# Designs tried in a protein design run: designed miniproteins, single chains. Part 1

All scores and structures are predictions.

Each design is a single chain, and the fold is of that chain. pLDDT is the mean over its residues in the fold that is shown.

## One batch from the design tools (miniprotein)

Design m1
Fold by ESMFold2-Fast:
Structure m1 (fold): chain A 69 residues (1-69)
Amino acid sequence: YKLTISLPPGQTGDDVRGIVEKYGGKILSIGGGGRYVTAEIPDSADIEKLLSEIKKTYPDLRYTVTEIK
């Protein structure tokens, strides 16, 4: 899976990296002063549980999940 996260102004996704790596994922890019995070998540990972952990830190996040073919 490819995960793209957009955070509100004034927030940075520093904690997103640790959560992504915990689930075996990889950060591809961070932009906009840390607000925009793109990550690759293995298909074997529990994406819903990963997203739940990110939402605990960033309840107002916007995200898109795409399957990598």
Scores: mean pLDDT 77

Design m2
Fold by ESMFold2-Fast:
Structure m2 (fold): chain A 78 residues (1-78)
Amino acid sequence: GPMTPQQKEDLELLRDLVREESEKLGVPEMYEVFLTQNSEQIRQASIALAREKAKTASPEEKALLEQQIAQEERLRQS
């Protein structure tokens, strides 16, 4: 099912923590592995966040967000 707003925030926070820890430990491959393993979840979170932003955005911003969502969904289906 679709991610909740809290799950989207938690995933973004986790991504930042993994990046910082990988830099601190000098093992950049740790972050790359995380991105590869969690790319689908990160993509889903980004799409869901864009949809949420579109609800309160200006007409111009909403059109851009909807175009970005459509492109991301197309890439996922390919």
Scores: mean pLDDT 68

Design m3
Fold by ESMFold2-Fast:
Structure m3 (fold): chain A 55 residues (1-55)
Amino acid sequence: APSAAALAETAARGDAGLALVKELKAEMEKTHDLSKLSPVEIGELAAELIAKRKA
């Protein structure tokens, strides 16, 4: 069975992911009208912003 520490780390990673999504959404809303974009287009835009942050 996985350790309690491993499960806690997975949960913490999930919270970090939600925080990142919230930050990216706020950044996208400053430059793009998200109400005019499909969920797929929003996902592609978020991926582009993540790529730019890693560069």
Scores: mean pLDDT 69

Design m4
Fold by ESMFold2-Fast:
Structure m4 (fold): chain A 68 residues (1-68)
Amino acid sequence: SPKEELEKLREKIVAEAPNLTDDEIRQKIDELRKKAEEAGFSQKEIDELVNKTVAEVLRKKREAEKAK
């Protein structure tokens, strides 16, 4: 289902975030937003999905940086 595909894409972006540049992360977040729009998500649902993903990405990158 489109919802399951979006959830998998979100999880993949978060997991890979420490190995990605900020530009690559932005492009992947843009892809996530586009797929959610194509799947018929409301603007509120898209904003909530994107904001949650960005917050998780930032946390993951901070944890990886502190582990160096």
Scores: mean pLDDT 82

Design m5
Fold by ESMFold2-Fast:
Parts: sequence; C-alpha cells; structure tokens
Structure m5 (fold): chain A 102 residues (1-102)
Amino acid sequence: EKLRKIAEEAYKKMDPDMQRYFEGYVNGEDDPVTREVGARIEAELKEKVLELTEKLSELVHNNDWEGVVKLLEEALKEAKTPLEYLIVAILAYELAVRKEKE
C-alpha cells in the first residue's frame, strides 16, 4: 500500500515523457521514448540508481519493509527532476509488486 502511494505521488510529479515511459515499463511495452529515457537514466543517473538499489536490496534481504518505505519516501522528497521522480516511481512499483506476492 505505502509503496504504491509513493509510486503514484512520483508519477504525478513527472513530465509526460516520463509518465509514458513508466506506463510502458509497467505494461511491458517497447517504444522509441522508452529506449531514449532508458539511455538517459544510464548516462545521467547510473551512480545514484546503483547506490539506491544497493541500499534497497540490503533492506529487502533483511525483510525491513519499513526501511524500504522510509528510504523511498526520502528519495521522493529529494527528487528535483522528472528523471529522478521516474526512478523513484519504478523502484517503488517493483518493490510493491514484490511485497504483494509475499
């Protein structure tokens, strides 16, 4: 529940290109906008994404879902660009789906 709310809040703060990428990601779609946004994430945010995903992976491994929510809420507050909101939305969505299957 909380992770899905974080993803929804991040989605509302994205621009239309990032919203389209997120929708395609959730639905498993492939289009030119999706490929271009993916390349920009790799070029501009690779280090930040790796650091955030490493911390999230440690929390998930320890079954610390409260820590996962807190870290993503902090990432949402610190986000300043549409790409940063997109990363928060993707991570929150993936972890919400994972938690719901447990």
Scores: mean pLDDT 76

Design m6
Fold by ESMFold2-Fast:
Order: structure tokens, then sequence, then C-alpha cells
Structure m6 (fold): chain A 87 residues (1-87)
């Protein structure tokens, strides 16, 4: 199901985010892959709040996130969640 596949992408995003903290030489690459995994999870299940939070948290860790990734987060994450993470 789309919900199950979304959860698998979310879990992959979490694993990649964790690996980025353990692997300084590849942290930007792993964070970029984590962002992509969370985006895929939200395409399959846009209401998966955990993936919305995961995407925002990862974008805050990533240096100079792309305008495309920021616009994706703006469109796919509810405004009330965005307000909590607005800095």
Amino acid sequence: SNKQKALEFFEKGNELFTKSKATPEKDELLLQEAIQAYKEALKLDPNLKAAQIGLYSTLKEYPNPSPEDLEFAKKHVPEDIQEVFEE
C-alpha cells in the first residue's frame, strides 16, 4: 500500500539522517538523500506527520537547502507545523 511504502521511505530517511551524523565526510550527501527519502514518503502519504517533521528537521541541518526543497516543504507541510519550525 502507499501508506506502507511511505513508512519505508520515512524509515530510510531516518537511517540516512543518523548515518550523516556518524559520517562527517559524507554528511551533506547523506542529508541530501534523507531529504529525498522524506519527500518520497510525503508524495505517497502527504498526511504522514512524522515525515513532515523529518523533512523540516533535516532541512535545518542541511547547509543552504535548495529553493525547490524549501518550496516542497512549504506546500506539503501544514502551516501550523511550519510556524513551529520557523527561525
Scores: mean pLDDT 81

Design m7
Fold by ESMFold2-Fast:
Structure m7 (fold): chain A 81 residues (1-81)
Amino acid sequence: SRLSSLEVLEALIARLRAESDDPGVAAAVAGLEQERAYWEAHGIEPSYEQARAAVEMMAELTLDPEQAAWLRAEFDRILAG
């Protein structure tokens, strides 16, 4: 991958904001921003697995199964380049 785990999260957040006005997606984005901010504030570079686990957790907490699948697919698409 050409992007770090934090850069993948940043790209995902930007893409979701650009492509969705859904309140559930907005809540998931807010949660991902909080996780990313925590990692950056503490100088932590998460693994790609840790970043993807955070995406899966936010999707499961805030989205229906179809929206959750979409959000995971967007992360995987960005990671693949």
Scores: mean pLDDT 81

Design m8
Fold by ESMFold2-Fast:
Structure m8 (fold): chain A 59 residues (1-59)
Amino acid sequence: MKEFLEKALKNAKEMKELYERRAAEMLAQGKPDLAEELTRKAEAFDKQIALLEKTLAEL
């Protein structure tokens, strides 16, 4: 169980970083609507990271 959660945490962190970079790229290209969508996806992963870290701490 713990090993699975650690892998999920690493994946979530990688996905957050990817969406944050893409959001910055879209904003630089004058596409704020796309940047906002990508930022919301990054925020969803940030919340998932917090939940996974809390779950790992409770184990």
Scores: mean pLDDT 83

Design m9
Fold by ESMFold2-Fast:
Structure m9 (fold): chain A 84 residues (1-84)
Amino acid sequence: NPELEERVEELLDELGIRDEEVREEALRRERNSPWGPLSRGDMIGVAIRLGKATPEQLEELRQMLREAGYSDDEIDAILRALSR
């Protein structure tokens, strides 16, 4: 779906993600996602997995997870799992 891919590219631009590996992986996941459109958190998760996340992106994801009700220990476990 070209509109969903364009939205992913716009969100990556908004997040300041310029790394081609991260962008390519995010677009691949959008194309193959049965769970609906990728979120900002999903895109930050891709950047973390590829070792390309900035401190600002890490803090944004931490804030999103805290708002979702995760503890700091659970957030640390999630971030470690994403880095595998």
Scores: mean pLDDT 78

Design m10
Fold by ESMFold2-Fast:
Structure m10 (fold): chain A 67 residues (1-67)
Amino acid sequence: MSEEEKRKKEQEEISKLIGRYLRELGDLWTKILQAKKNGDQDAVAQQQKQLDEKNKQIIEEIKKLEK
C-alpha cells in the first residue's frame, strides 16, 4: 500500500470516528438538557460524567490513529 493510500485510510478512519463521537455527544447533550428541564440533577450529573468519558475516549482514539 502506498503512503498516500495509507494516509487517506487514516484520515477516513479519523473522520468516521469524529463523526460517530459527535453524534454520541449530541445524544448525551440532548439527554442533559432533557434532565435539566425535568429538574433531575442526578441524571444531569450522570450524563455529564458520560460526556467527559466520551471526550477522553475521542482524544485517545485520535492519538492512536495519528500514530
Scores: mean pLDDT 77

Design m11
Fold by ESMFold2-Fast:
Structure m11 (fold): chain A 84 residues (1-84)
Amino acid sequence: SEVVEKGAEAAAKVARAASTGDPELTRQAIDEGIEEVLKAGGDRSTAETVVGSALAAYMRAGTPEEAEKLGRIEGRKAVEADLA
């Protein structure tokens, strides 16, 4: 599913941006991620799920690289569950 793939990648980017501590980069990643999910055919609920899972992944990660990897994994799972 394009929604799943775009959601997973958006979650990875949001989680990584949040882990930098830069609020501008984080907001940009969130805005871009929402846009990509909507363009792929997802709705606002799916976009919220992507952002929520990304921020949860960031809180659990010890590094930006871990945040990106965990964000991608958890974002994919969350979008798949939301679409079921």
Scores: mean pLDDT 86

Design m12
Fold by ESMFold2-Fast:
Order: structure tokens, then sequence, then C-alpha cells
Structure m12 (fold): chain A 55 residues (1-55)
């Protein structure tokens, strides 16, 4: 499982492979409350949309 800081960094990345890896880890290991918490620190629109798709 990615750490919270690693997840936020990955979701703010412009690397699509990194974004997909973060999305898969979030989908498998993160609760809805944890996803809502990381969304507060994710500024990348693509990363935000990926996490919103899990909620």
Amino acid sequence: MMSKEEMIEALNSDDLDVLIAAYRDAKEHYSDDQLKEILKKVTNPIGRDLILSLL
C-alpha cells in the first residue's frame, strides 16, 4: 500500500503510469474516508477525477 504522502504525490504527477498505479492502490486499499482526506491535497484535475470515480 502506498503511504498517504506517496499517494498524494502520485496523484499530483503528470505521469500517466504513476497516476494509474496510484488509482489501483487507492481502489484496493483506501477507504472512502481516506479517499476524501487525500482529495483535500490533490490539485491535479485528472488525479481528482480518478479518486472521485471511487466515491
Scores: mean pLDDT 84

Design m13
Fold by ESMFold2-Fast:
Structure m13 (fold): chain A 73 residues (1-73)
Amino acid sequence: MKLVTEEIRMESEDPAAAAMEKARELAEELRKQGYEGVRVDPEPRIEGDVATVGVRAVKGDTLLAVNVVARRK
């Protein structure tokens, strides 16, 4: 099994809401691309002005792990 890690960075006045919205959009795109077992973190992880939401998905022998990272602007 191959692990692929990706990061998506963005800025928002509401980092937690922005990160969750982006993660849900990404999950739907991954499903359309044939990924299975697509999972989005139920809540964002907040550290200061940064919110992070993880998305995981599987396609064939590949496990994709994406972190959506939003910072307060």
Scores: mean pLDDT 85

Design m14
Fold by ESMFold2-Fast:
Structure m14 (fold): chain A 78 residues (1-78)
Amino acid sequence: DEIIEAFLKSFEKELNKEKKEYFSIEDIKKILLSLGQSEDLAEKVAEFLKSTGKEYFSKEEVLELIRKFLEEEYKKLS
């Protein structure tokens, strides 16, 4: 999906600015908010990430988990 791919490219640019190997759920939430996402969406993503049982995520893990979340949310809106 073009919309999801465009968002993920913007999200990856923000991840790259942090210069970290691993990201906490709070780091990911802050990046979502910096990209203009609502507090409600950022909280939903945070809860989704918490459901994995992991405290820290690599850039690749974050991008794949956010892709999966957005694809599921997009299906609900279709």
Scores: mean pLDDT 79

Design m15
Fold by ESMFold2-Fast:
Structure m15 (fold): chain A 114 residues (1-114)
Amino acid sequence: SDERIQAVVDEFTRLLREALELKQRGEDPSPALLEAITRAVARLQGLSLEDQKRVLRGIVESMARIFNLSEEQREEILKIAEETYKKVEESKDDYERALLIAQGLSEMLRIASG
């Protein structure tokens, strides 16, 4: 449902904002970033592939807003999300899918944080 998708996006957004606040204070954002990725992976595994793609689009929009991304950066992270889910659809098992999602989210965050 739309509410379920929005709940995953909202949780990721909150944890990402916490990580940014830590970074702005000169503190290590890594624990909050790892929690954001880990919780997103777990929640995505509970959704259909169609709903997972919808969550990733919401995450891209959230990142673009929070990091004030350029058009080029937004297009790059959207491409990573799309390439990640093409690989997820072709994957053999849940463990491989979880790793692909975690890697995709990590790469998107690396680009977004500049």
Scores: mean pLDDT 86

Design m16
Fold by ESMFold2-Fast:
Structure m16 (fold): chain A 83 residues (1-83)
Amino acid sequence: MTVEEILEVFREKADLGPATEKALRDYLSTLTPEERQALLQRLKEMSDREAAILITAMVLRYIGDQIDKELEELRKKLEELRK
């Protein structure tokens, strides 16, 4: 199961903006092929509204993880300044 196949299903269920598509692509690239297959099966069983909510939740979680990583790097830089 490829990232592109899952993104195509997402486009069928919801209109994806460029920023949302990028975040989804980055997130889906972190998943195993088995996890992608399970996600695809779940999406096919969902309504368009449920799929849009799931997409939004996944994007928000991914963005949150990226923010947490950036905050951790900033904390390390601040600790270096406390020499």
Scores: mean pLDDT 73

Design m17
Fold by ESMFold2-Fast:
Structure m17 (fold): chain A 72 residues (1-72)
Amino acid sequence: SSVQASQKDIDEAKELAEKINKLVEESEEKLKLAEEYAKEEEAKLAKQTLSDEEKLKLQLETLKKLLELIEK
């Protein structure tokens, strides 16, 4: 009886570890997409002579798009 209780605990631990690993992989992929987007937008900004106000507007738009990518 005790052996079966220990096996349940081991099986639950393995299932939780697999779920955690999947969430980590999904989070890492989302972070990578967000970083790639941020670099592309930074490269675009570097090619433009913009006012500080225009730069702030584009930074805000970039942050909104990063949030959308993370939520996907």
Scores: mean pLDDT 68

Design m18
Fold by ESMFold2-Fast:
Structure m18 (fold): chain A 90 residues (1-90)
Amino acid sequence: SKELFEEIRRLAREISEATGADGLYESVEGLLELFENKEDLETVVAALDYGIPVLRKLKDSVTDPELQEKIDRLIAALEELKEEIREILE
């Protein structure tokens, strides 16, 4: 949904700004563009399967509880996106 996309973009931007990981926001934006165009959905799933564990490791490296909560919310939103893609592919 558009609301899910806006939440993912916002969280990715906020986490990127807080951590200095500028590539995170750009990577997320690229994945959302592929999903909106319904191109390479299997590639989007593969990227999410790789990226979600990376975000969990990022959370473990962060001591700020507010930032940890934002990372958890981003992970949850990306898992929801993955389930939406699964429904399209089935």
Scores: mean pLDDT 81

Design m19
Fold by ESMFold2-Fast:
Structure m19 (fold): chain A 93 residues (1-93)
Amino acid sequence: MEEKRKKVEEYTKKILDAYNQGNYEEAIKLFEEMKKEGLKPTREQYIALAKAYYDLGKYEEALKVLDEFSNDPSVKANEELIKLRKEIEKKLA
């Protein structure tokens, strides 16, 4: 369990660093690599991924990412995610 947690933390840092540098494609790639390793994505990774798709103009993909994570009650109460969903829906309207 600890080894998987460490890998998830390393991926979280890499994904957030890529996003913060404006390398949205790299953030998406790192997320997909992590999923291929059978690791469970974190809230921070889903937020970064949704924002990366949004910043790339891929609004439908951004919404799908948020919908995938919507099964977590903590996501429904997160103000940043609520705001991001509204912005995506506004772009798709």
Scores: mean pLDDT 77

Design m20
Fold by ESMFold2-Fast:
Structure m20 (fold): chain A 73 residues (1-73)
Amino acid sequence: MDEELKTLVLDAINKLPEIKDVEQAKKAIDEIAKLIAQLSDEDKAEVVAALREKIPELSPEVAAHAQKAIEAL
């Protein structure tokens, strides 16, 4: 179950730079954060690292939102 959830989260993270609407991207980040909260601590570390790697590809406002979501986990 965790493997399927982890794969879904990683796919969503990889698609974040493709979301052109800032508010839609923020909502996607909020949903990703909710899913990450359901993962094991080991899987959380891995997907959080993947999200951090995507931050430079995001707009500044979306990147700031993603950073705050990571800090809340």
Scores: mean pLDDT 81

Design m21
Fold by ESMFold2-Fast:
Structure m21 (fold): chain A 61 residues (1-61)
Amino acid sequence: SITSRVVSLAIRGIAYELEGDLQGAIEYYTEAIKLIQSDPNADDIDKRLEQLLLERKQQLE
């Protein structure tokens, strides 16, 4: 599973949001989403994370 890598990218995105760097947050959320979408081993947890990250990214754009 790629879940630990996705979570690490998501946490970095959250950290950027908390610091007011919305562009940095979008970049890390985008990388996490790309990782989930490109990996055939993405499981149900990864797919749920993808949905949450897509929604959050939309709110920042």
Scores: mean pLDDT 84

Design m22
Fold by ESMFold2-Fast:
Structure m22 (fold): chain A 74 residues (1-74)
Amino acid sequence: SPLLEGIIATLQQLIADPSLSPEEKALLQQVIALIQAGDLEGAIALLDQLIAQSTNPALRTYLQLIRHELLRHL
């Protein structure tokens, strides 16, 4: 799906951001792997964990938007 490919590209750009913690980057890599495997329910569950753990308001907002878009594909 072009929309899922766009979500993966956005997550890859977030992983490249030096301001993110190694733990946040590892979880984002797992979200990408779940999307690529077609496990959208697992990807959403992991995004919920990331949103709950994040202290970065901008990151939380972007992750919430990505979560909403993934829900449209369930």
Scores: mean pLDDT 83

Design m23
Fold by ESMFold2-Fast:
Formats: structure tokens, C-alpha cells, sequence
Structure m23 (fold): chain A 73 residues (1-73)
């Protein structure tokens, strides 16, 4: 459904941001490129998040938290 597609896209953006953070810490990305890319990802994430219903936001937040925890393990 269109709802599932929005949440999946948001989670994809979160994954991309987490991977970018890892690459930055590893010295694989410059500071300038890192901040530019993070800004683009967060701008898109904010745009999509603003279109979510309260129920969709709760689902995204729960799934996003789990994704972050798995990424830190």
C-alpha cells in the first residue's frame, strides 16, 4: 500500500544515514560531503515524516528505533 511504501522509504533513509555515519567514522567520507549528504537525507526524511498519520508515525518510530539498535550492535 502507499502507507507501507512511505514507511519503508523512511526506514531506507534512516539506514542510509546510519551507513553514512559509519563511513564518516571510518574516514571514507570527507566532513563536507558527510554534512551535505546528511542534510539531504534529513530534509527528505522530514518531508516524508510530515505526511504521516499519527499511527504511521508511531510505526515508523518503533521500527526506526529497532533498526538503530541493530545497527549499534
Amino acid sequence: SMMDEKIERLLELVREALELGKRYKAGEVSEEEFFERMKELFDELRRLYSQLTPEERREFEERGLKLQEEFEA
Scores: mean pLDDT 83

Design m24
Fold by ESMFold2-Fast:
Structure m24 (fold): chain A 96 residues (1-96)
Amino acid sequence: MLSPEEEERLLRALKVIMEAFIETGRGLSIAEIARRLGISRPTATRLVRKLEELGLVVRDPDGRVYPVTAESLALLEERDPEYAKRLLEKLRENYS
């Protein structure tokens, strides 16, 4: 069971990963996630492992983090529907 503070940090990490994937088609490294969130690399690693446990992200063989798009969108629609709407608009723009 997650504290409200942990849940908020996980949602912020998920948003960063989702936005980067929609904008670039690429996964983020742990170092890139840490920089974007303004947190330490060990903290970013912990958040990513928790997102993996929840089935919201996967890592490739190079350690880059990709969203499980359907599950991630479903969670974001539940927790932050206005943000999820903006992501869907970006996804439609970048379908190329």
Scores: mean pLDDT 81

Design m25
Fold by ESMFold2-Fast:
Formats: sequence, structure tokens, C-alpha cells
Structure m25 (fold): chain A 91 residues (1-91)
Amino acid sequence: DAERAARLAAYRAAHTPAELRLIQIMEELARKKHENPEEVSDEEALRELAERVGMSEEETEAFIEAVKNEDEATLKAYLELMVARLEEQLA
């Protein structure tokens, strides 16, 4: 499919490798939760996301707490941290 290939190429060109990796991890976790909604809790999916991006246990617990409290400012800071950690992993 030439149209799909062209759209994927444009999408990849619009994002950094770290941003694409974060999106890939989030998509994999969303699919896992969709396939096993009774077995994969939101908290477990968030823990796996934090682990894959290289967050510490302390950072992971703070991230989960921010999600539970709907602390958008802290969540934005953690998303920026996740991209930075992935950039270090891909370097």
C-alpha cells in the first residue's frame, strides 16, 4: 500500500527517534491491555511503560501517583522525562 507507506514515512520524519520509540511502547501496552483487559490493569501498564523507558522505582511510583491524582503538570514533566531517557537509550 503506497499511500500507507508514504504516510508512515511522513509520520517518522515528523518525530524524533525517541518520540517514535515512546509511541511504539505506548501502542504495544495499549494493545496488550485491549487484548487482556481483565488481566492487565492500568497501573501494571503504567509500570511497564516506566520500566521500558528506564525510570527508577521511585520515579515510577511518583508517575503512577500523578496519574491517579490527574496531576497534569507532573504528568507533562514525566512525559518529557520519558522522551529524554529514550533519547539517551538510542544514543
Scores: mean pLDDT 76

Design m26
Fold by ESMFold2-Fast:
Structure m26 (fold): chain A 82 residues (1-82)
Amino acid sequence: MRGVEAALEAGRYASENSTDLTGGSTGGVALIAGGVGRVTKDSEFAARLAEKALENGIADPRMSEGGKEALRRALEIVREGA
């Protein structure tokens, strides 16, 4: 399931490369989205939920520019994998 694996990979990347607590939380939501998608077998749901979580993190004014760049890269992973 491409969308599920993309959401999980994007969430791992965001969690490992974010320097902010907010970025880590956003990566965590993407990991949960991938997990739920795997259990429900809904790769579109997993990819869409991960994409929205990452977009919200990028828009968060509390996040550093480095954290936002990590989330933008994670967003590319989910978009290319879905």
Scores: mean pLDDT 67

Design m27
Fold by ESMFold2-Fast:
Structure m27 (fold): chain A 66 residues (1-66)
Amino acid sequence: SSAAEREALRAELSKTYSGGVAQVLANASRLGLSVEQAVELTRRAEERAGELTDEEAEALLAEVRA
């Protein structure tokens, strides 16, 4: 369920946002984050207008993991 929900969320986001947010979710999945943490990453990325560099995505991931 968690992995399936994360995959569905990533697919949905890839339709709406540039690759930055989808990349954050893909990294979250690779790094073993929960669906709740992936959602939080998405929310934070959206607050940054959805324009993320790899460095910004990594920083958001670290914040969510803390």
Scores: mean pLDDT 60

Design m28
Fold by ESMFold2-Fast:
Structure m28 (fold): chain A 62 residues (1-62)
Amino acid sequence: GSYEELKEEILKILLEEGKDLYSEEEAEYAAEIAADNVYENGVSLEEAIERVKQAIKDSKDS
């Protein structure tokens, strides 16, 4: 379904840009949060990805 396709696309982007920042399980969780924001709250795909990427980066920097 569209949710599964969206989650897979987000996971792909997160793994490309942040594989050194988090585990595969953490990337999966972040992709799920981003997909929920797009699917449930109607935010754009780009906005949802940027938000979770920033959250991961901020966590890493601490």
Scores: mean pLDDT 75

Design m29
Fold by ESMFold2-Fast:
Structure m29 (fold): chain A 85 residues (1-85)
Amino acid sequence: DDAEIRALADRLGDPELRELLLGFDPSADSHEVPEHLAEPLDRLGTLSVVLGRDDLLGLAAFLLGNLYRQQGKLERAERLFRLAA
C-alpha cells in the first residue's frame, strides 16, 4: 500500500524516487525514469526482497528495466522485465 511505499522510499533517502513511486501511472504513454534513480531503484529492489514484498520488487524491476532500455542496455532490461512479470 502507499504508506509502505512511502516508508520504503524514505529509507532510501531519495525524495525523487518517492514521488516517482507515488505518482506511478500504468496507463501513461511513457515510463521514462531519470538515470540517477538507477541506484535508488536497485536498493528498493533489494529491500523489497528482504521484506518479502513481491509487488514492490516487481515495480522496482519494471522501472529499472525501463531505465536500462532507455540506456540501450537491452539484455539487462529484459532480465528485469522477466523479474517484474
Scores: mean pLDDT 72

Design m30
Fold by ESMFold2-Fast:
Structure m30 (fold): chain A 96 residues (1-96)
Amino acid sequence: FDAAEEQARRNVERMTELGESRLGKDMSRYARTLLGATLVKLEEAQKKGDIEMMDKIVEESKKIIEELLKAGKISEADAKKVLEEIEKLAKEFKEK
C-alpha cells in the first residue's frame, strides 16, 4: 500500500467523523464526509483571513452536492441539511 493512500483514507475517516458529529449517523456517508472536509477547509481559510476563499469553498461544496444528487448518492433532504450546515459554518468562521 502507498503511504499516501493510507493517509488519504485516514483523512477521509476523520472528515466523516467530523461531519457525523454535526449531522448524525443517519445522514449519507457522502454528506458527512463533505461536511467534514468543508469544515477543515473553512478553518484553514479562516486562519489565513481569506474570506474570498471561504466563499469559494461554499460554492464548490454546492457544486459537489448537485453532482451527488444527480448521481443518486445523496437525497434532496440530506443535500439541504448539509448545505444549511455548511452555510452556518462559513458564517461562524467569518465572524471569528
Scores: mean pLDDT 77

Design m31
Fold by ESMFold2-Fast:
Structure m31 (fold): chain A 100 residues (1-100)
Amino acid sequence: SMEKVIEEVEKLFEEIVNAETPEEIAEKGKRIFDIFKSLGLSDENASDVVTNLILAASYVRQGKYDEAIEILEKTAEKARELGDEKTAEILEALAEKVRS
């Protein structure tokens, strides 16, 4: 279910925002990577998504919500341009959660 995938990525994103160590960030990032790989992304595209999610989470941690939303929306736009509507939907859901 796409709703369950979105919920799992949202939960992992929140866990990265609240992570106390680089090791926790890396572990949660790998779980997100494995999710996007399961959705059919290449290693390069899955890694790009994870990198941008970690960057967005870093902005949220700093209280820079507009910058976090911009990164998520730009990453979603790139996914949509590549024909990856599922990744775009997940990233747009994350951007809306950060906005609310």
Scores: mean pLDDT 90

Design m32
Fold by ESMFold2-Fast:
Structure m32 (fold): chain A 82 residues (1-82)
Amino acid sequence: MQEALRQELDAIVAEARQRLAAARSVEEVEAVAAETAARLTAFWEEHKEQLSPELQQELLARAVELGREFARKIEELREAEK
């Protein structure tokens, strides 16, 4: 169970990073961030009773890391728009 959940989480994170790398506008980054947040929220709500404390910490850590990556990309794109 936990291994399958970790693989699902890994897939969400990997897809988010690939889409972020391809994003060329703030609007595209915001769309990726919103979709990723919705997917992570759905993952948490669906599996919160099955998630080990370790995987729950992993989910939180990855969400924070992705948030920082999105913020960084938005800043870079906004500077390019000036």
Scores: mean pLDDT 83

Design m33
Fold by ESMFold2-Fast:
Structure m33 (fold): chain A 93 residues (1-93)
Amino acid sequence: MVSDYRNRMMPIVQDIFSRMSQSQVNQIGDLISQSVQAIQNGDRSRQQQYADQLRQQLSPYLSDDQIQQVRDASLDPDGAMGLAMAFSSVRGR
């Protein structure tokens, strides 16, 4: 499940890295990490807040379908982890 989300998020994360500045990419990475922590803590209010912030920051750079996929992943425990793993894979390689 986590690896399925990671694989689905890889092309979107690659688009984020190619279309956004290093500073913007770092902001997105921080929001993803905070989303994972909010899910682990069961903080539904913060989960929604970070999902909405991801949508706002990604709107100029990604399609509506890509933004919806990122938002949906950020609200799912396996999805948020898969998204974080995809982000780390693109950044760390």
Scores: mean pLDDT 83

Design m34
Fold by ESMFold2-Fast:
Structure m34 (fold): chain A 85 residues (1-85)
Amino acid sequence: SVPPEELPHVEKRQIITAYAIKKLGEEYLKEGNPDVDQSTLDRAKELVEKNPPDPEQKKLADKLVELTKEKKYEEVEKLIEELKK
């Protein structure tokens, strides 16, 4: 019923980071974290729904989630920089 709006070319990096944000945000909301930005989470959910990640993209997003939970922010930045290539 709702036509899929044809989004402009979405980079793999955008899909991977959106899926990671969605996963982290949903987990933080379940744990009652008040600092979750609902607007950012909603945008990430919409991007992932319109551009579902493939298994490799999900694996990279899961790695970003894991590194973020471990507070390895330098490694998160390095992985995101590699995705920009």
Scores: mean pLDDT 72

Design m35
Fold by ESMFold2-Fast:
Structure m35 (fold): chain A 64 residues (1-64)
Amino acid sequence: APLSPAEAAAVAREVAARALAEGLDDKSATQAGMAAYLAGASHGDDREGARAAGLAVMERRKRA
Protein backbone atom coordinates (compact mmCIF):
# COMPACT_ATOMS: atom_id res chain seq x y z
CA ALA A 1 0.00 0.00 0.00
CA PRO A 2 1.24 3.57 -0.60
CA LEU A 3 2.71 5.37 2.41
CA SER A 4 1.21 8.38 4.18
CA PRO A 5 3.46 11.48 4.21
CA ALA A 6 4.33 10.72 7.86
CA GLU A 7 5.29 7.12 7.03
CA ALA A 8 7.32 8.27 4.00
CA ALA A 9 9.12 10.82 6.21
CA ALA A 10 10.00 8.06 8.70
CA VAL A 11 11.53 5.92 5.92
CA ALA A 12 13.37 9.00 4.59
CA ARG A 13 14.90 9.67 8.04
CA GLU A 14 15.94 6.01 8.33
CA VAL A 15 17.65 6.05 4.90
CA ALA A 16 19.36 9.40 5.61
CA ALA A 17 20.65 8.09 8.97
CA ARG A 18 22.01 4.96 7.28
CA ALA A 19 23.76 7.04 4.60
CA LEU A 20 25.44 9.15 7.31
CA ALA A 21 26.46 5.98 9.19
CA GLU A 22 28.07 4.67 5.97
CA GLY A 23 30.21 7.82 5.68
CA LEU A 24 28.24 9.94 3.21
CA ASP A 25 28.04 13.71 3.68
CA ASP A 26 24.89 15.57 4.75
CA LYS A 27 24.01 16.57 1.17
CA SER A 28 24.19 12.97 -0.11
CA ALA A 29 22.25 11.66 2.90
CA THR A 30 19.55 14.30 2.29
CA GLN A 31 19.31 13.29 -1.39
CA ALA A 32 18.93 9.60 -0.46
CA GLY A 33 16.26 10.45 2.12
CA MET A 34 14.42 12.69 -0.34
CA ALA A 35 14.36 9.88 -2.92
CA ALA A 36 12.76 7.57 -0.33
CA TYR A 37 10.21 10.27 0.61
CA LEU A 38 9.21 10.95 -3.02
CA ALA A 39 8.90 7.24 -3.81
CA GLY A 40 6.58 6.68 -0.82
CA ALA A 41 4.60 9.93 -0.71
CA SER A 42 4.48 10.98 -4.39
CA HIS A 43 4.96 7.79 -6.44
CA GLY A 44 2.83 5.51 -4.24
CA ASP A 45 5.53 2.95 -3.39
CA ASP A 46 5.21 0.78 -0.27
CA ARG A 47 7.76 0.94 2.58
CA GLU A 48 10.11 -1.56 0.90
CA GLY A 49 9.95 0.26 -2.45
CA ALA A 50 10.54 3.64 -0.82
CA ARG A 51 13.52 2.29 1.14
CA ALA A 52 14.94 0.68 -2.03
CA ALA A 53 14.67 4.01 -3.92
CA GLY A 54 16.59 5.83 -1.19
CA LEU A 55 19.22 3.10 -0.90
CA ALA A 56 19.73 3.18 -4.69
CA VAL A 57 20.56 6.91 -4.48
CA MET A 58 22.86 6.19 -1.52
CA GLU A 59 24.75 3.53 -3.52
CA ARG A 60 25.14 5.86 -6.53
CA ARG A 61 26.51 8.59 -4.21
CA LYS A 62 28.97 6.10 -2.66
CA ARG A 63 30.36 5.43 -6.16
CA ALA A 64 30.69 9.14 -7.00
Scores: mean pLDDT 82

Design m36
Fold by ESMFold2-Fast:
Structure m36 (fold): chain A 95 residues (1-95)
Amino acid sequence: MLDKLIEEAQSLFPHISRESVERGIEALKKAGLSEEKAEEVVKLLLELYIRLGKLLEEGDLEKLKEELLETLERLEKLLGKKEVVEEWKKIIEEA
């Protein structure tokens, strides 16, 4: 499942690779997340990138904003109320 998401995201954003995903997981683990939670966070981010590509083609900025907020709420649930997640949510809501 993860490899399929990486391939799909990479087709839209070439900087996304298996190596970049593995670095992301390791960074989240160093920040105190379990491997399972780190993988779930990365999966949500990859799903977000795929949805962003689709919404950008449609030109629907309101749907884009809604999807970003929904993804942050899912991340907040996985990470707990981390200060970093709250800051990003505020930035997106104010945009």
Scores: mean pLDDT 70

